# Ledger of designs, part 14: designed miniproteins, single chains, continued (2)

Each design is a single chain, and the fold is of that chain. pLDDT is the mean over its residues in the fold that is shown.

## One batch from the design tools (miniprotein)

Design m4460
Fold by ESMFold2-Fast:
Structure m4460 (fold): chain A 90 residues (1-90)
Amino acid sequence: DETKKVIEAAKKAANEVLEKNGDKLTEDEGQELSEGFVQGLNEASKAKTGKEAGEKAVKGVEDGASKLTGEAAKTGKEAAKAVREATEKV
């Protein structure tokens, strides 16, 4: 299932960025970013195509990152870019 592959690629890409940059996020900033991503993944799971699933996952990360500033915002944008690149390869 292309949609499942896209969701797994998105999770892996986001987790890799967060593992490398976890020290740049406070608990509150991490929660905001995670809430956006979870909402994006929930919408992605309802998508009819892998492309729609990828777009929804990226939007979730971008929405979370939009509430952040400084290093946290940079980390969120890096996660969104990684999710976009990973989902486009599926």
Scores: mean pLDDT 82

Design m4461
Fold by ESMFold2-Fast:
Structure m4461 (fold): chain A 76 residues (1-76)
Amino acid sequence: GMSKLNRVIGLILRYIGLLFDLEKLGVEDDEKVKEAKALYDQGVAAFRQGRYDEAIALLERAIRLLEEALAEAKAK
């Protein structure tokens, strides 16, 4: 089934959208954003190797960090 592939694609698109929102707020140098970028790179590498479950887990962790960074940026 294509369900895991579609999930990975959806997570990548969400990650990109959150990163653009953070860039507009000028918080791209935040430590959570740096950690999220590292997790995203690992997730994309896992995806390219067909390790979809690992890719999903890494991308979900990256998105969580970006959501936390965005919430903190909006509270400042």
Scores: mean pLDDT 84

Design m4462
Fold by ESMFold2-Fast:
Structure m4462 (fold): chain A 63 residues (1-63)
Amino acid sequence: GPVPTIEDLFEAALAGDVERFRELFEKLFGFRPARPVAAAIIEAFRALPEPSREALGRLIESL
């Protein structure tokens, strides 16, 4: 399928979809995080204000 985007990853995180997040993360970064790690990342991400999420997206895309 098409290469996933950081936006797709963030949508999965905001939806709380741990398995979709893990799948997309593996496709983007080359490793699949463990379920508890993915869940912790999702929780932290959902707690961020929207401008901080946008800044994080730009930072990741610049790496």
Scores: mean pLDDT 82

Design m4463
Fold by ESMFold2-Fast:
Structure m4463 (fold): chain A 82 residues (1-82)
Amino acid sequence: MLSSDEIIDLIKRYLDEALRNPWNPGPLSLAVHLLDTNLDKLSKEQLQELSDYFQDLADKHPDHPFANSFRRLSDKLRKLSG
């Protein structure tokens, strides 16, 4: 059973893979699935941390194929953390 910290670390790892391989939607899909299935295990502070992480990825890589997905996920998590 994964702890909430391990879930966040794994999500961030999948996002790093998605950035390095924009032709493979697998890592981003795994990150989203892991997030959606474990949302109840994450604190508001952890949801805000992930929201900020997604926003930072979109801001640093605005022309990346997944930039719009990162922005949408950031907005979704920000809404859930408020």
Scores: mean pLDDT 84

Design m4464
Fold by ESMFold2-Fast:
Structure m4464 (fold): chain A 57 residues (1-57)
Amino acid sequence: SPLLEEVRKLADSLGMTDEQKEKFVQAYVDFANATTLEEAQKAIDEMAAIKKEAVNK
């Protein structure tokens, strides 16, 4: 999907490792498939944590 392509580009632009990119994309997929606010928030928190780790290297 176009949104998944943009998420992958964002991960690349942040200098994420292949493992971080995979986790980041998976967290986005989890967010997109979330059926509860708790599931959505967990996915958002995971994406934020991976982004923070990548930019603070």
Scores: mean pLDDT 79

Design m4465
Fold by ESMFold2-Fast:
Structure m4465 (fold): chain A 97 residues (1-97)
Amino acid sequence: KKEEERRELVENIIKSIKESLPILKEQTKGLDKEEVNEELLTLFKDLLDKLAEAGFSIEELEEVYKELIKLMKELKVDEKVIEELEKHYKELVEKIK
């Protein structure tokens, strides 16, 4: 039962990430790219940390992480910033093991 409730929460988070793409594309038009990249990186690191603290499994964190990377690529975030999120995710997974 708790696993089912958590699966629904993961699916809702993924849906929210997917639905955020058109909103973020409009909101970031004409803004400083470096500032947007830094803000998104900070936000996504914080999200992954909070989910890990809430007891999400490595598999559930991976699903969210993959959707965040996909969102960053669609928003044309710099490769080095995407690599920073990947590094943070790998460190987080090692901490949970």
Scores: mean pLDDT 82

Design m4466
Fold by ESMFold2-Fast:
Structure m4466 (fold): chain A 73 residues (1-73)
Amino acid sequence: MAVASGTMPEKVAEGTKVLVRDAETGEQVGETKADADGKFTVTGLPKPGKYVAVALDEKGYPIDVVEVTAVEE
């Protein structure tokens, strides 16, 4: 299993939903929430490598995006 951590480039609210997708396939592989500093961690990812983390507003619209790299634990 792999873990990825990142920080949203734009300021997001604490508890903002973050969806994690495989950077190559676009498949959603994880979901987490941002903390008060826009930081997040996703565990249980299927493989190491590149993922795209997308922050969603309360209506489900993308408000921010960041590429993250997962490492094997």
Scores: mean pLDDT 79

Design m4467
Fold by ESMFold2-Fast:
Structure m4467 (fold): chain A 79 residues (1-79)
Amino acid sequence: MVDVDERVKEVKDLAEIAEVEQKEVDEIIALLKDPDPKKQAEALEKIKKIMDRVQEKAKELGITMAELYKELKEKKEKE
């Protein structure tokens, strides 16, 4: 079973990397927290698009997605 709280944290981290607008992040979180499986599926599709954008950004920078995610985590730990 997917942990909704873990997914919410993941979406916020990915959205920060992909520079997604806060309104879109809020919409995804609302869909993810909705008990309707169809709305949760819609949230997962939106998350996939953000993941694709993060992967493209990592590719443009010449690093892996794991390295890009690590840089975000290190920035949050330092500040």
Scores: mean pLDDT 74

Design m4468
Fold by ESMFold2-Fast:
Structure m4468 (fold): chain A 73 residues (1-73)
Amino acid sequence: GNEAQKEAGRRARRGLIAAGGDPEAAEKAEKYASQGDAEKAGHYARLAALSAGMGEAGATAVGGMLKRDVEEA
């Protein structure tokens, strides 16, 4: 992926870990974002958000935001 995709992934990982999300899921979100895989980046960001105690709607929004950031980068 490009620099914007890598930065989107880094920001998502930092935020999700800071929120108490699963480090492995957050790391996979960054990895797939850095590769330009928007679907997998969003999926793992959602899983990390769920593990941080976010409800399904909030976790889906977090996953959708990273997916969109990767697609628009």
Scores: mean pLDDT 89

Design m4469
Fold by ESMFold2-Fast:
Structure m4469 (fold): chain A 68 residues (1-68)
Amino acid sequence: SDEERARELDRRMRELVEELRKLGYDPSLIDRLRAAHQRALDEGDLGGAQEIVASMELLVEELKKEKE
């Protein structure tokens, strides 16, 4: 259901925010990503919310490579 998908996306977003914080990513940019994701969920744009999560997953992967 859309409610289950929204909950899973919100859970994944929280995990990615924590990972980005641990990697020392800019807190102001994290806040913008969170705000964009929350707006997408509030508007019922599950596709937009999913795209934000996917872009954050790629960002986490790249930052981990830089940290070695």
Scores: mean pLDDT 85

Design m4470
Fold by ESMFold2-Fast:
Structure m4470 (fold): chain A 81 residues (1-81)
Amino acid sequence: SKADEIEELYLQLKEKPDPKTAERLIALLEEEFAAMLPSLSPEQAAHVREQLELVKEEIETMDEEAVLERLRALRAERAAA
């Protein structure tokens, strides 16, 4: 799934901070957003855009704690599903 691919890219970026890996991760997140956009209300779309921008900022700044919190959140969502 794309969620698994995103998680793998986060882990790769942590092991080797590489601009190409960061760009690929950002591109994949933007692709997910674009795919969701037609099915979202304007309010939901605005919220998802805001979350996407925050994630992009975290990736660009390589805040390891923020990345780890994102990975924990993804794992919690998977456990809840």
Scores: mean pLDDT 67

Design m4471
Fold by ESMFold2-Fast:
Parts: C-alpha cells; sequence; structure tokens
Structure m4471 (fold): chain A 92 residues (1-92)
C-alpha cells in the first residue's frame, strides 16, 4: 500500500541521516576505515532510497504525503552528492 511504501521511505531516510552522523563521529575519532565504509553505505542507501521514492511518486498520494516524499527525496539527493564527492576525494 501507499502507507507501507511511505513508512519504508521514512525509515530509510532516518537510517541515512544516522549513517551521516556516525560518519562524522568516526571522522572526528580518526577512524578512517570506518569513515570509508560508512561513506560507501551512505551512497548505496541514498541510491536505494531515491529508487523507492520514484516508485512512490506513481501512487495516488495526498498533498501531505507528497510534501513529505519531496523532503525525503531532497535528503537522499543531498547525501548522495555528499558521499560521491567524499568517495572521489579518498580515491584520488
Amino acid sequence: SADEILQQIQELTAQLLKLKEEMKAADAAGDWERVQKLIEEMYELSLQLQQLVAEAYKLDLTPEQRRQLIQNEATAGVIEIYAWVLKKEIEQ
């Protein structure tokens, strides 16, 4: 159902934000191995979340649900770009 997909998107968005905070904590601690792993996880999860958001847009959503979905999409997109930039920095 629409509610199930939207709930999953909300949970994945929260997980993505948690990974970002964990990455910042690992960076502050100098744990480069964990930073690298978390950057990879953030990137992969952001792509999965964006795919699920695209599927959710095909559903008959209320205006409130659509506004929430747009916010989740924006969060995923910003974190994808952030993780991609960091991946390129560490590979160069």
Scores: mean pLDDT 84

Design m4472
Fold by ESMFold2-Fast:
Structure m4472 (fold): chain A 88 residues (1-88)
Amino acid sequence: MDDALRAVSLNVLGVAYAIDGDDDRARALRIESIDIYSDFLGTQPGMQQASDLYRQAGDLLRQGDWDGSNQLLRQAMDLENKIVQERR
């Protein structure tokens, strides 16, 4: 479905607002992007751990922890890529 594309679009818009200095809008859009993508991954077989890491990243961003959120997003992406490779 279009949820992954919507998440990517919201993340790009969030980055644009961060560059413009609108941190509140940037954070809100990035959180929405993470939530949508986490929900999408949660519907995919074997992606539950990756989905959980994306959810935790969103929660850290809600707390204002950008660095912690970015670290968990990296871990989630690495795990997602590993699972995809294991599927042959």
Scores: mean pLDDT 75

Design m4473
Fold by ESMFold2-Fast:
Structure m4473 (fold): chain A 102 residues (1-102)
Amino acid sequence: MRPRITLPSSASEESRQIVLDTYERLYDAIRNHESIDKLKDIFREGALQLSKVLSLEELRQALDRLMFAIREALRTSLDENTVLEYMNALSDVALEILKEKE
């Protein structure tokens, strides 16, 4: 069974669905050995959708949770140095989206 992402009980149905859909797309891409560019595109699309329905603080928390779940998924098939490279790339995308929302 794939690792589950935990969301606060106060999360809206719309935001929860976007996080779950984004996580599932990323998990499938990881399982299919897709490129880092593909993971960045999926993550950016999800982050932009979340940005439309969440406040800045809620977006930061949702992206932190998504990043944690992705890191755990990457660790199941990649070495630590490669995991760090992927996580740094996704962190750059998260910072880009957060800055545009400010």
Scores: mean pLDDT 79

Design m4474
Fold by ESMFold2-Fast:
Structure m4474 (fold): chain A 98 residues (1-98)
Amino acid sequence: MKDKYIEEIEKKLSKEDAKLIIYLIDAVKELVPDAFTDKAVIDILKKIAENKYTPAETMNLIFDHLLKKGMSPREAASVVTAAALIAIGKLFDEELKK
């Protein structure tokens, strides 16, 4: 089910935006696995695929999810910022290896 939504995102968005979104989601899951469960990942991927969310809109969606899980705005912002830096770093590492 998760793979289906990843394929839809890759089909509907630019290659760069799709990669950045996937890396962002993976980074958030690694940083806060208890707050970002497999069900939450699927729900977020579905919304991204349905609405064609940009990486920035995806960051806002994740931030809102973390707030609903009981994180303070400061904690949620720190997680999203760290995940974005990790995702951007992975994207630049891929481009440097070409």
Scores: mean pLDDT 81

Design m4475
Fold by ESMFold2-Fast:
Structure m4475 (fold): chain A 75 residues (1-75)
Amino acid sequence: GLDGSGQKEAAKAALELVEKAKKMKEEGAPDSVVTQVAALGAFIAGAVSEAMRARNSNDVDYAIETAELAAKRVL
């Protein structure tokens, strides 16, 4: 970002991916796709171990919650 606030920009991008994952779930997208989008959000927020667990969990709700918490922790 202009202020060098890359962490906040990454966290905002992560929250956008979380909202996208929530919308995809509501629209009936496959759990594997929703989980991957949420896991990408956690990864962008810098939560690498949480992102790996989310991706491998096959639990859509866990993946979304993990990514949202990771992003909010940075903001």
Scores: mean pLDDT 77

Design m4476
Fold by ESMFold2-Fast:
Structure m4476 (fold): chain A 77 residues (1-77)
Amino acid sequence: MEMKVIKEKKTFNVEVPSLEEAEALGMIAGGAIASTEAENLENAKVKVEASEDVVTVTVEIKDEKGIKITEIVFNRV
């Protein structure tokens, strides 16, 4: 049976002193989305990827209705 895949992208500018703080913010945001939207955290997959100016957070949640992928991009300014 074909499962429905929903993909959403959100972009934010953040003023943080370092990339490490931007990564920490990304981890907090990803964890908050997983905790809010997933019935069980075992059904949630969070990935955080950092570059010099950009942190990308991908949250994948699987449920009986399909797969939802939320991508959050933090631009360090």
Scores: mean pLDDT 75

Design m4477
Fold by ESMFold2-Fast:
Structure m4477 (fold): chain A 75 residues (1-75)
Amino acid sequence: MLKLVLFTAPWSGPSKVASRQLRRGAEGSGAEFEELDIDTSPLAKELGITSVPTLVVYEDGELAGIIPGSQLTLE
């Protein structure tokens, strides 16, 4: 079971674009999608996430990967 956790910030335009695109993709694929605020999420600090947007992928509750925003968007 795939779960996508996107770290975003309300001050970040790229985060809003990534959130919309990933939520749509997750809905189409049956994956779970959750959006967390980078400034208020303890998980962001625990994982060392310092930039937005950043996608964290979980499979069956296990950390499968971390994809920084530079890898999520085309130019």
Scores: mean pLDDT 77

Design m4478
Fold by ESMFold2-Fast:
Structure m4478 (fold): chain A 79 residues (1-79)
Amino acid sequence: MVEMTKEELAEMLREELERWAAGTPNPELAALLRRLVTEYLDLLMSSSDQAKLEAFSERAQEELLEALRRLGIDESLFR
């Protein structure tokens, strides 16, 4: 097996996300997911700092929950 570089992994993740997003009926949610994955991959490429990745994860969760609320989806449904 050939070990994948960060760039190769990022490309595969982008392709999988595009396939997933194309299947979703909600374009706003699809756009948010694409943006969050792009930001995560950019951060991963520019830094291996665990604290920055954790900070991104917290922000991404907040942005996703806010988007779900705007779409009328209750946070409690995911508990």
Scores: mean pLDDT 67

Design m4479
Fold by ESMFold2-Fast:
Structure m4479 (fold): chain A 65 residues (1-65)
Amino acid sequence: SREELLQEIRDLLLAAGLSEEEAEAIVRMIEEGRGSQAGARLVLEHHLSDEQLARIGELSRRLWE
């Protein structure tokens, strides 16, 4: 479900070291269709790995199926 996908994205962000507030901001950007901006912030500000970013991108795409 959409809620399960959002929760998995949040859990991945928290596991990557983001605060609850930071994770919520990224999830909001993804929900607003600003996935490219969310991805840029994850790389530039939070230093996520290519693997972490790819997994989040996959889950984000499934929200819009």
Scores: mean pLDDT 82

Design m4480
Fold by ESMFold2-Fast:
Structure m4480 (fold): chain A 68 residues (1-68)
Amino acid sequence: MEEEAVDELVKAVRDALVKNPNMTEEEIKQLIDRIREELVAKGYDPEAVDKAAERIYKNVVENLKKTK
């Protein structure tokens, strides 16, 4: 389900940002891409995972753009 994929992505991105708060947009995109592939491998619907990844990436990138 899309919401479940979003929750999984949010947890992983949050954990990574706690460990490395200086992540760039490119590093965050690479992280999200890796988690997306892992979720698809687990049997999540590719479209649902892609939408979740896009939503999270957009929110994180907008936040970084505002601070820079």
Scores: mean pLDDT 74

Design m4481
Fold by ESMFold2-Fast:
Structure m4481 (fold): chain A 107 residues (1-107)
Amino acid sequence: SLERDRALVEAARRLVEEFEKQAQYLIDNNASKEEAIELLERVLMGLENLKLHASPEQQALIDEAIAELRKILEDVRNAKTPEEIKQSLERAVQVLRDLVARLEELA
């Protein structure tokens, strides 16, 4: 339903906005690898929860974002410099922004 689709988009938007704020704080404060991993694991859990209330088409988009974020999480685990962590977090923000835009297009 249209109301259900809007509720999912709003929930996804809030999840992404919270991630962006936390990611920016971590970038600005040269946060540890462990803090970046925890943030990525939290958003992955949030996306899995959103998927439970999503249509099949929305689930496919969320699954693509989850797959890309899991690759980014491994990049962070293997990161050797603060710059690599920053680049990974910036890439994660872009993946999440693209997800919200695509979910809005379906609604």
Scores: mean pLDDT 90

Design m4482
Fold by ESMFold2-Fast:
Structure m4482 (fold): chain A 91 residues (1-91)
Amino acid sequence: MEEIVKEKLALLEKATEIAKNSGFTEEQREELLSLLDKMVSLGAGELARFPELMAAIEKLREAIENASLENPDKEAFEEIKKLLYEFGKGE
């Protein structure tokens, strides 16, 4: 496996763990899902070559969609945004 793919998997797995243990406002959820869609669009060629990345992205999407709306965690929201931004940089 390319080292960059391994690093991207680690970023997505960490984001999924944070999302499963956190809550978001409706606005924060929409922003995270929109950002995730943008990252998928930018990385479409890489995702087609490495199906494990797409599987990890779908797990993250599901975790965000199923997160609580009652106890929003701004720190968790900002951390996931940071992880998705790092994923999108290709580093």
Scores: mean pLDDT 79

Design m4483
Fold by ESMFold2-Fast:
Structure m4483 (fold): chain A 84 residues (1-84)
Amino acid sequence: ASPAQAMQAGVALEWIRANKDSMSAEDQAELDAALPTVEAVAASNPEAAAAGRAAWREGREVAAEEGEEAGRRHLLRLMQEAAA
């Protein structure tokens, strides 16, 4: 996988961790089916995946202070900077 894909996988893993327990059993089963693929992509570049997880956490801090749109834009900026 590309570094950008591994970074996106890192973001996805943090999102799953934060949201999975609040989802329906059907939605959890869909995530469980996809999880090995996401984990394999993240494992292909652990440094990029770790950067994605860090970017997710920063985005959540911004969202808590400035709202969801600001948090999302912050995450997207960090991902674009890493892809440059």
Scores: mean pLDDT 82

Design m4484
Fold by ESMFold2-Fast:
Structure m4484 (fold): chain A 73 residues (1-73)
Amino acid sequence: MEHYEAGKKAFEAGDYDKAIALYDKAIAEDPNFAKAYKNRAFAYAARYAETGDPADRERAGELYRKYKELTGE
């Protein structure tokens, strides 16, 4: 869980690019890690709020759907 915890710290610091990259590594290590998908979705949503990049909004939605799929929501 090292990359996941590092991603949370980056997100708390407002470094969304770093948070996204670290959550991506956490997902690569455990593709069923539901919380990593949720937090990566939040990081994309936060970056979208700063930049207005519609690609980040789409990625946030896809990642959150994957989170819900993994948790049975």
Scores: mean pLDDT 85

Design m4485
Fold by ESMFold2-Fast:
Structure m4485 (fold): chain A 79 residues (1-79)
Amino acid sequence: SRGAVLAELEELGREAQELILKAKEQNASEEVIEELREIQARIGQLARDFLAGRVSVAEARERLRELRERVEEVREKLE
């Protein structure tokens, strides 16, 4: 549903922000921090496009899946 997509976008945005804080605390490379900021920016853009009706629920779910994959990859680098 539309509400579920918005809730998942908000949750993923929070996860990205938490990882940025963790990366900074661990003195991770600038490249890792920049990647997380890029992911956060894309999450925000997807939310705006979805709210504006520029992307369908199906398209939003696919982009969310790709963004989650990227968040998981960065999380693994910080373990």
Scores: mean pLDDT 86

Design m4486
Fold by ESMFold2-Fast:
Structure m4486 (fold): chain A 80 residues (1-80)
Amino acid sequence: NRAEELAKTLAELFAGRVLTEADLLPLLPEWVQSFEDPEEARRVITETLRLLVEQGRLTEATLRRLLARLDEILAQKRPR
């Protein structure tokens, strides 16, 4: 599962600490660019962030801010 793999990768990169908006916000545009379908990007990224909240590695408040920014990035993408 891509979301589970991404959650593990982030856990390893940040040495098991709680992730902040400053840690993840700069990654969102490149994360979205790694997907060809914007809807798939939204689903996988949302699932990854929710897994991090469930693991205690991300706060609900940070999740809400990241999802708002994700929606802004996706709205700026032109549909093909």
Scores: mean pLDDT 75

Design m4487
Fold by ESMFold2-Fast:
Structure m4487 (fold): chain A 67 residues (1-67)
Amino acid sequence: HMPKVKVTVKRYDVGSGKTYTEEHEFESLQDAKEYAEKAIKESEKLGNDTTVTLEKPGEKPETKEYK
């Protein structure tokens, strides 16, 4: 197995009342961080409630929220 960094993005869509969850795995921590930053930036533009969680193998998950 290869060590992978997992990024989980949860977005709340007020129009439908649904939460959408996206999970992506990256072999590079840098790629995972860039993806997480883009997800946060998109949430700022759309005004969506968004939670982004970054999970590095063997380390505690990092979570950022946008409301």
Scores: mean pLDDT 74

Design m4488
Fold by ESMFold2-Fast:
Structure m4488 (fold): chain A 72 residues (1-72)
Amino acid sequence: SVEEILREAGLEVTPEQAERLRAFVAAHPDASLQELLEKVREIVGDEKFLKVLNEKTPEEIRAFFERLRAAA
């Protein structure tokens, strides 16, 4: 699920925040990596978002968003 993918990435989110992201991904299946990054940042906030980005390689970030699209 989207909630599990976010948790595995180190993003502790509310069920409401996870549902907002899932709804966005489902509505925008062709969203670019940049659009997905901007939406995650909007939903989880800068502090949590930057912490996760700083702990991951670009390849891990791409894999994260690929799994996110598949789970939505």
Scores: mean pLDDT 78

Design m4489
Fold by ESMFold2-Fast:
Structure m4489 (fold): chain A 104 residues (1-104)
Amino acid sequence: SKEREEASKLVSKSVGYTILGIGLELDGDNEGFAKSMEKSVDYGIEAGKKLVKAGDIEEAKKLYEQTANLAKLFAEKAKSLGLDDVAKKLEKKAEQLKEEAKKL
């Protein structure tokens, strides 16, 4: 479906921002890292919503769970860099995504 194709493109954007964020962290750009990780998680959320709209509930559930796990990993990294506000925001998004996945 069109929604599945759109979800695939959003997943690709999510992955792209993860790669960008890793590169920025290695370069010492902690703000760029934080912004890229937030964008990565947000694109994962958008992709999951597109899969729900397409009726691909099992794929949407898996993507929400995977995005929640990524948000948790990014939060731990943000915390290690002293970015406590970003870490807390990502932890909250991770918990919300786990609850949304349970409802599917």
Scores: mean pLDDT 88

Design m4490
Fold by ESMFold2-Fast:
Structure m4490 (fold): chain A 71 residues (1-71)
Amino acid sequence: SRQALLRAIAERDIEDLKKLLEDGDFETVRQNLQHLPPELREEAEKALDEGDWEKVLEIFRRFHEAQLAAA
């Protein structure tokens, strides 16, 4: 189902982002932020600059939840 696919994508994206943050690969994280809508992107860029990794992950979770709700 579309919901199952979107959930699987969301789980993988969050796991991949968490690994990148743990490894200190902030350049790749910044590239991934470009896939977010402008408002969420600005919030996520600020959180990344402030070292608030939990906030970055929360923003991506909110994005994926919105995609699931629209499905």
Scores: mean pLDDT 82

Design m4491
Fold by ESMFold2-Fast:
Structure m4491 (fold): chain A 66 residues (1-66)
Amino acid sequence: SAKEYAENFEKVQLERLEKYETFYDEEEISKEEAIEKIKFIADYIIENPNATSEEINKKLEEKKKK
């Protein structure tokens, strides 16, 4: 289901954030920004359960460009 997919996505990305946090001087800002992006994607998946991986990637790139 979309909820299961979104939950798994959040878990994987949050685990990656914990790893990367140790490498950056601005780890708090980077962590907050990354968490915001993760939540945005998860919400998008819930709202659009038929979204493809390609579409999700495009939305993530748009968020980065901002």
Scores: mean pLDDT 61

Design m4492
Fold by ESMFold2-Fast:
Structure m4492 (fold): chain A 66 residues (1-66)
Amino acid sequence: SKAEREAKLEQKRNDILRRSVEFNEELKELYAKGEITKEQYYEKLGEHNIELQEEYDRFVAELEKG
């Protein structure tokens, strides 16, 4: 049903948001400890965000195909 599809999309968005926040907090801690540079922080954050966006796009495409 449409409601089941919307629920799955919301659950996936919440999962991705949570993982994004957790990864960002981990990177911030590494940066604060001097274990990574500012450039490495932004590079890793950007790469992870692209991966999460691609995962979401694939999930949406799969749901659309039935």
Scores: mean pLDDT 88

Design m4493
Fold by ESMFold2-Fast:
Structure m4493 (fold): chain A 65 residues (1-65)
Amino acid sequence: SAMAAALRAEAERVKAEYPEIEDVEVRGDTVYVYLKESDVNEQMEAFAALTRAARAVGGRAVMKE
């Protein structure tokens, strides 16, 4: 779908900007984000950036372990 394609593009863009992101997986309207073990503030900033990007295209972000 157009939303999944837009979400994947936004998720990959944010992943390139935040080295704390280990991986991203897009399913439907949701981005599943895998964070590296690092500073919690840096992890939360990366997740917040992904959440903002996902919401901008009508999706959402979820943290995975």
Scores: mean pLDDT 83

Design m4494
Fold by ESMFold2-Fast:
Structure m4494 (fold): chain A 90 residues (1-90)
Amino acid sequence: HMERIEKLLEELREEALKAHQLWPTDPQAAMEHWRRHEELVRELAKLLIEAGVSDEEIQAFVERVYNRKFTPEQARELLEAEANAPEKAG
């Protein structure tokens, strides 16, 4: 699963970067990239939970995905929320 996880992380970084770059000039396009990012986060979260990775590894992945710092506890909580809530209320 590590190769699949790394591919998802790469895609997440690309989507987040595009969203961030577009936000000041084209917020609608930025929102589409954030929507794609959210879909990829759910897939990654499920894979990480299934793989049984450590809290420290989850922290590293979540920090890369969101491009910001988290505690291991915050990262774990966020990952479990994404994995266990496959559908958000419309």
Scores: mean pLDDT 75

Design m4495
Fold by ESMFold2-Fast:
Structure m4495 (fold): chain A 57 residues (1-57)
Amino acid sequence: RSELVSRIVGAELRVVGAELDIELAREGLLPESLIPEAEEERRRARERIRELEKELA
């Protein structure tokens, strides 16, 4: 299993975690003040995935 694939999976898990935090905050289960931080984390993780996918291609 390549290190690159492992990094992609890790970044995808960060996207899922950030999206979950955003949804929980919108439902009032987490502070809405977490939304901007979670959206920034999701954006960075998606950018990282794009970079890693370019290296895999």
Scores: mean pLDDT 80

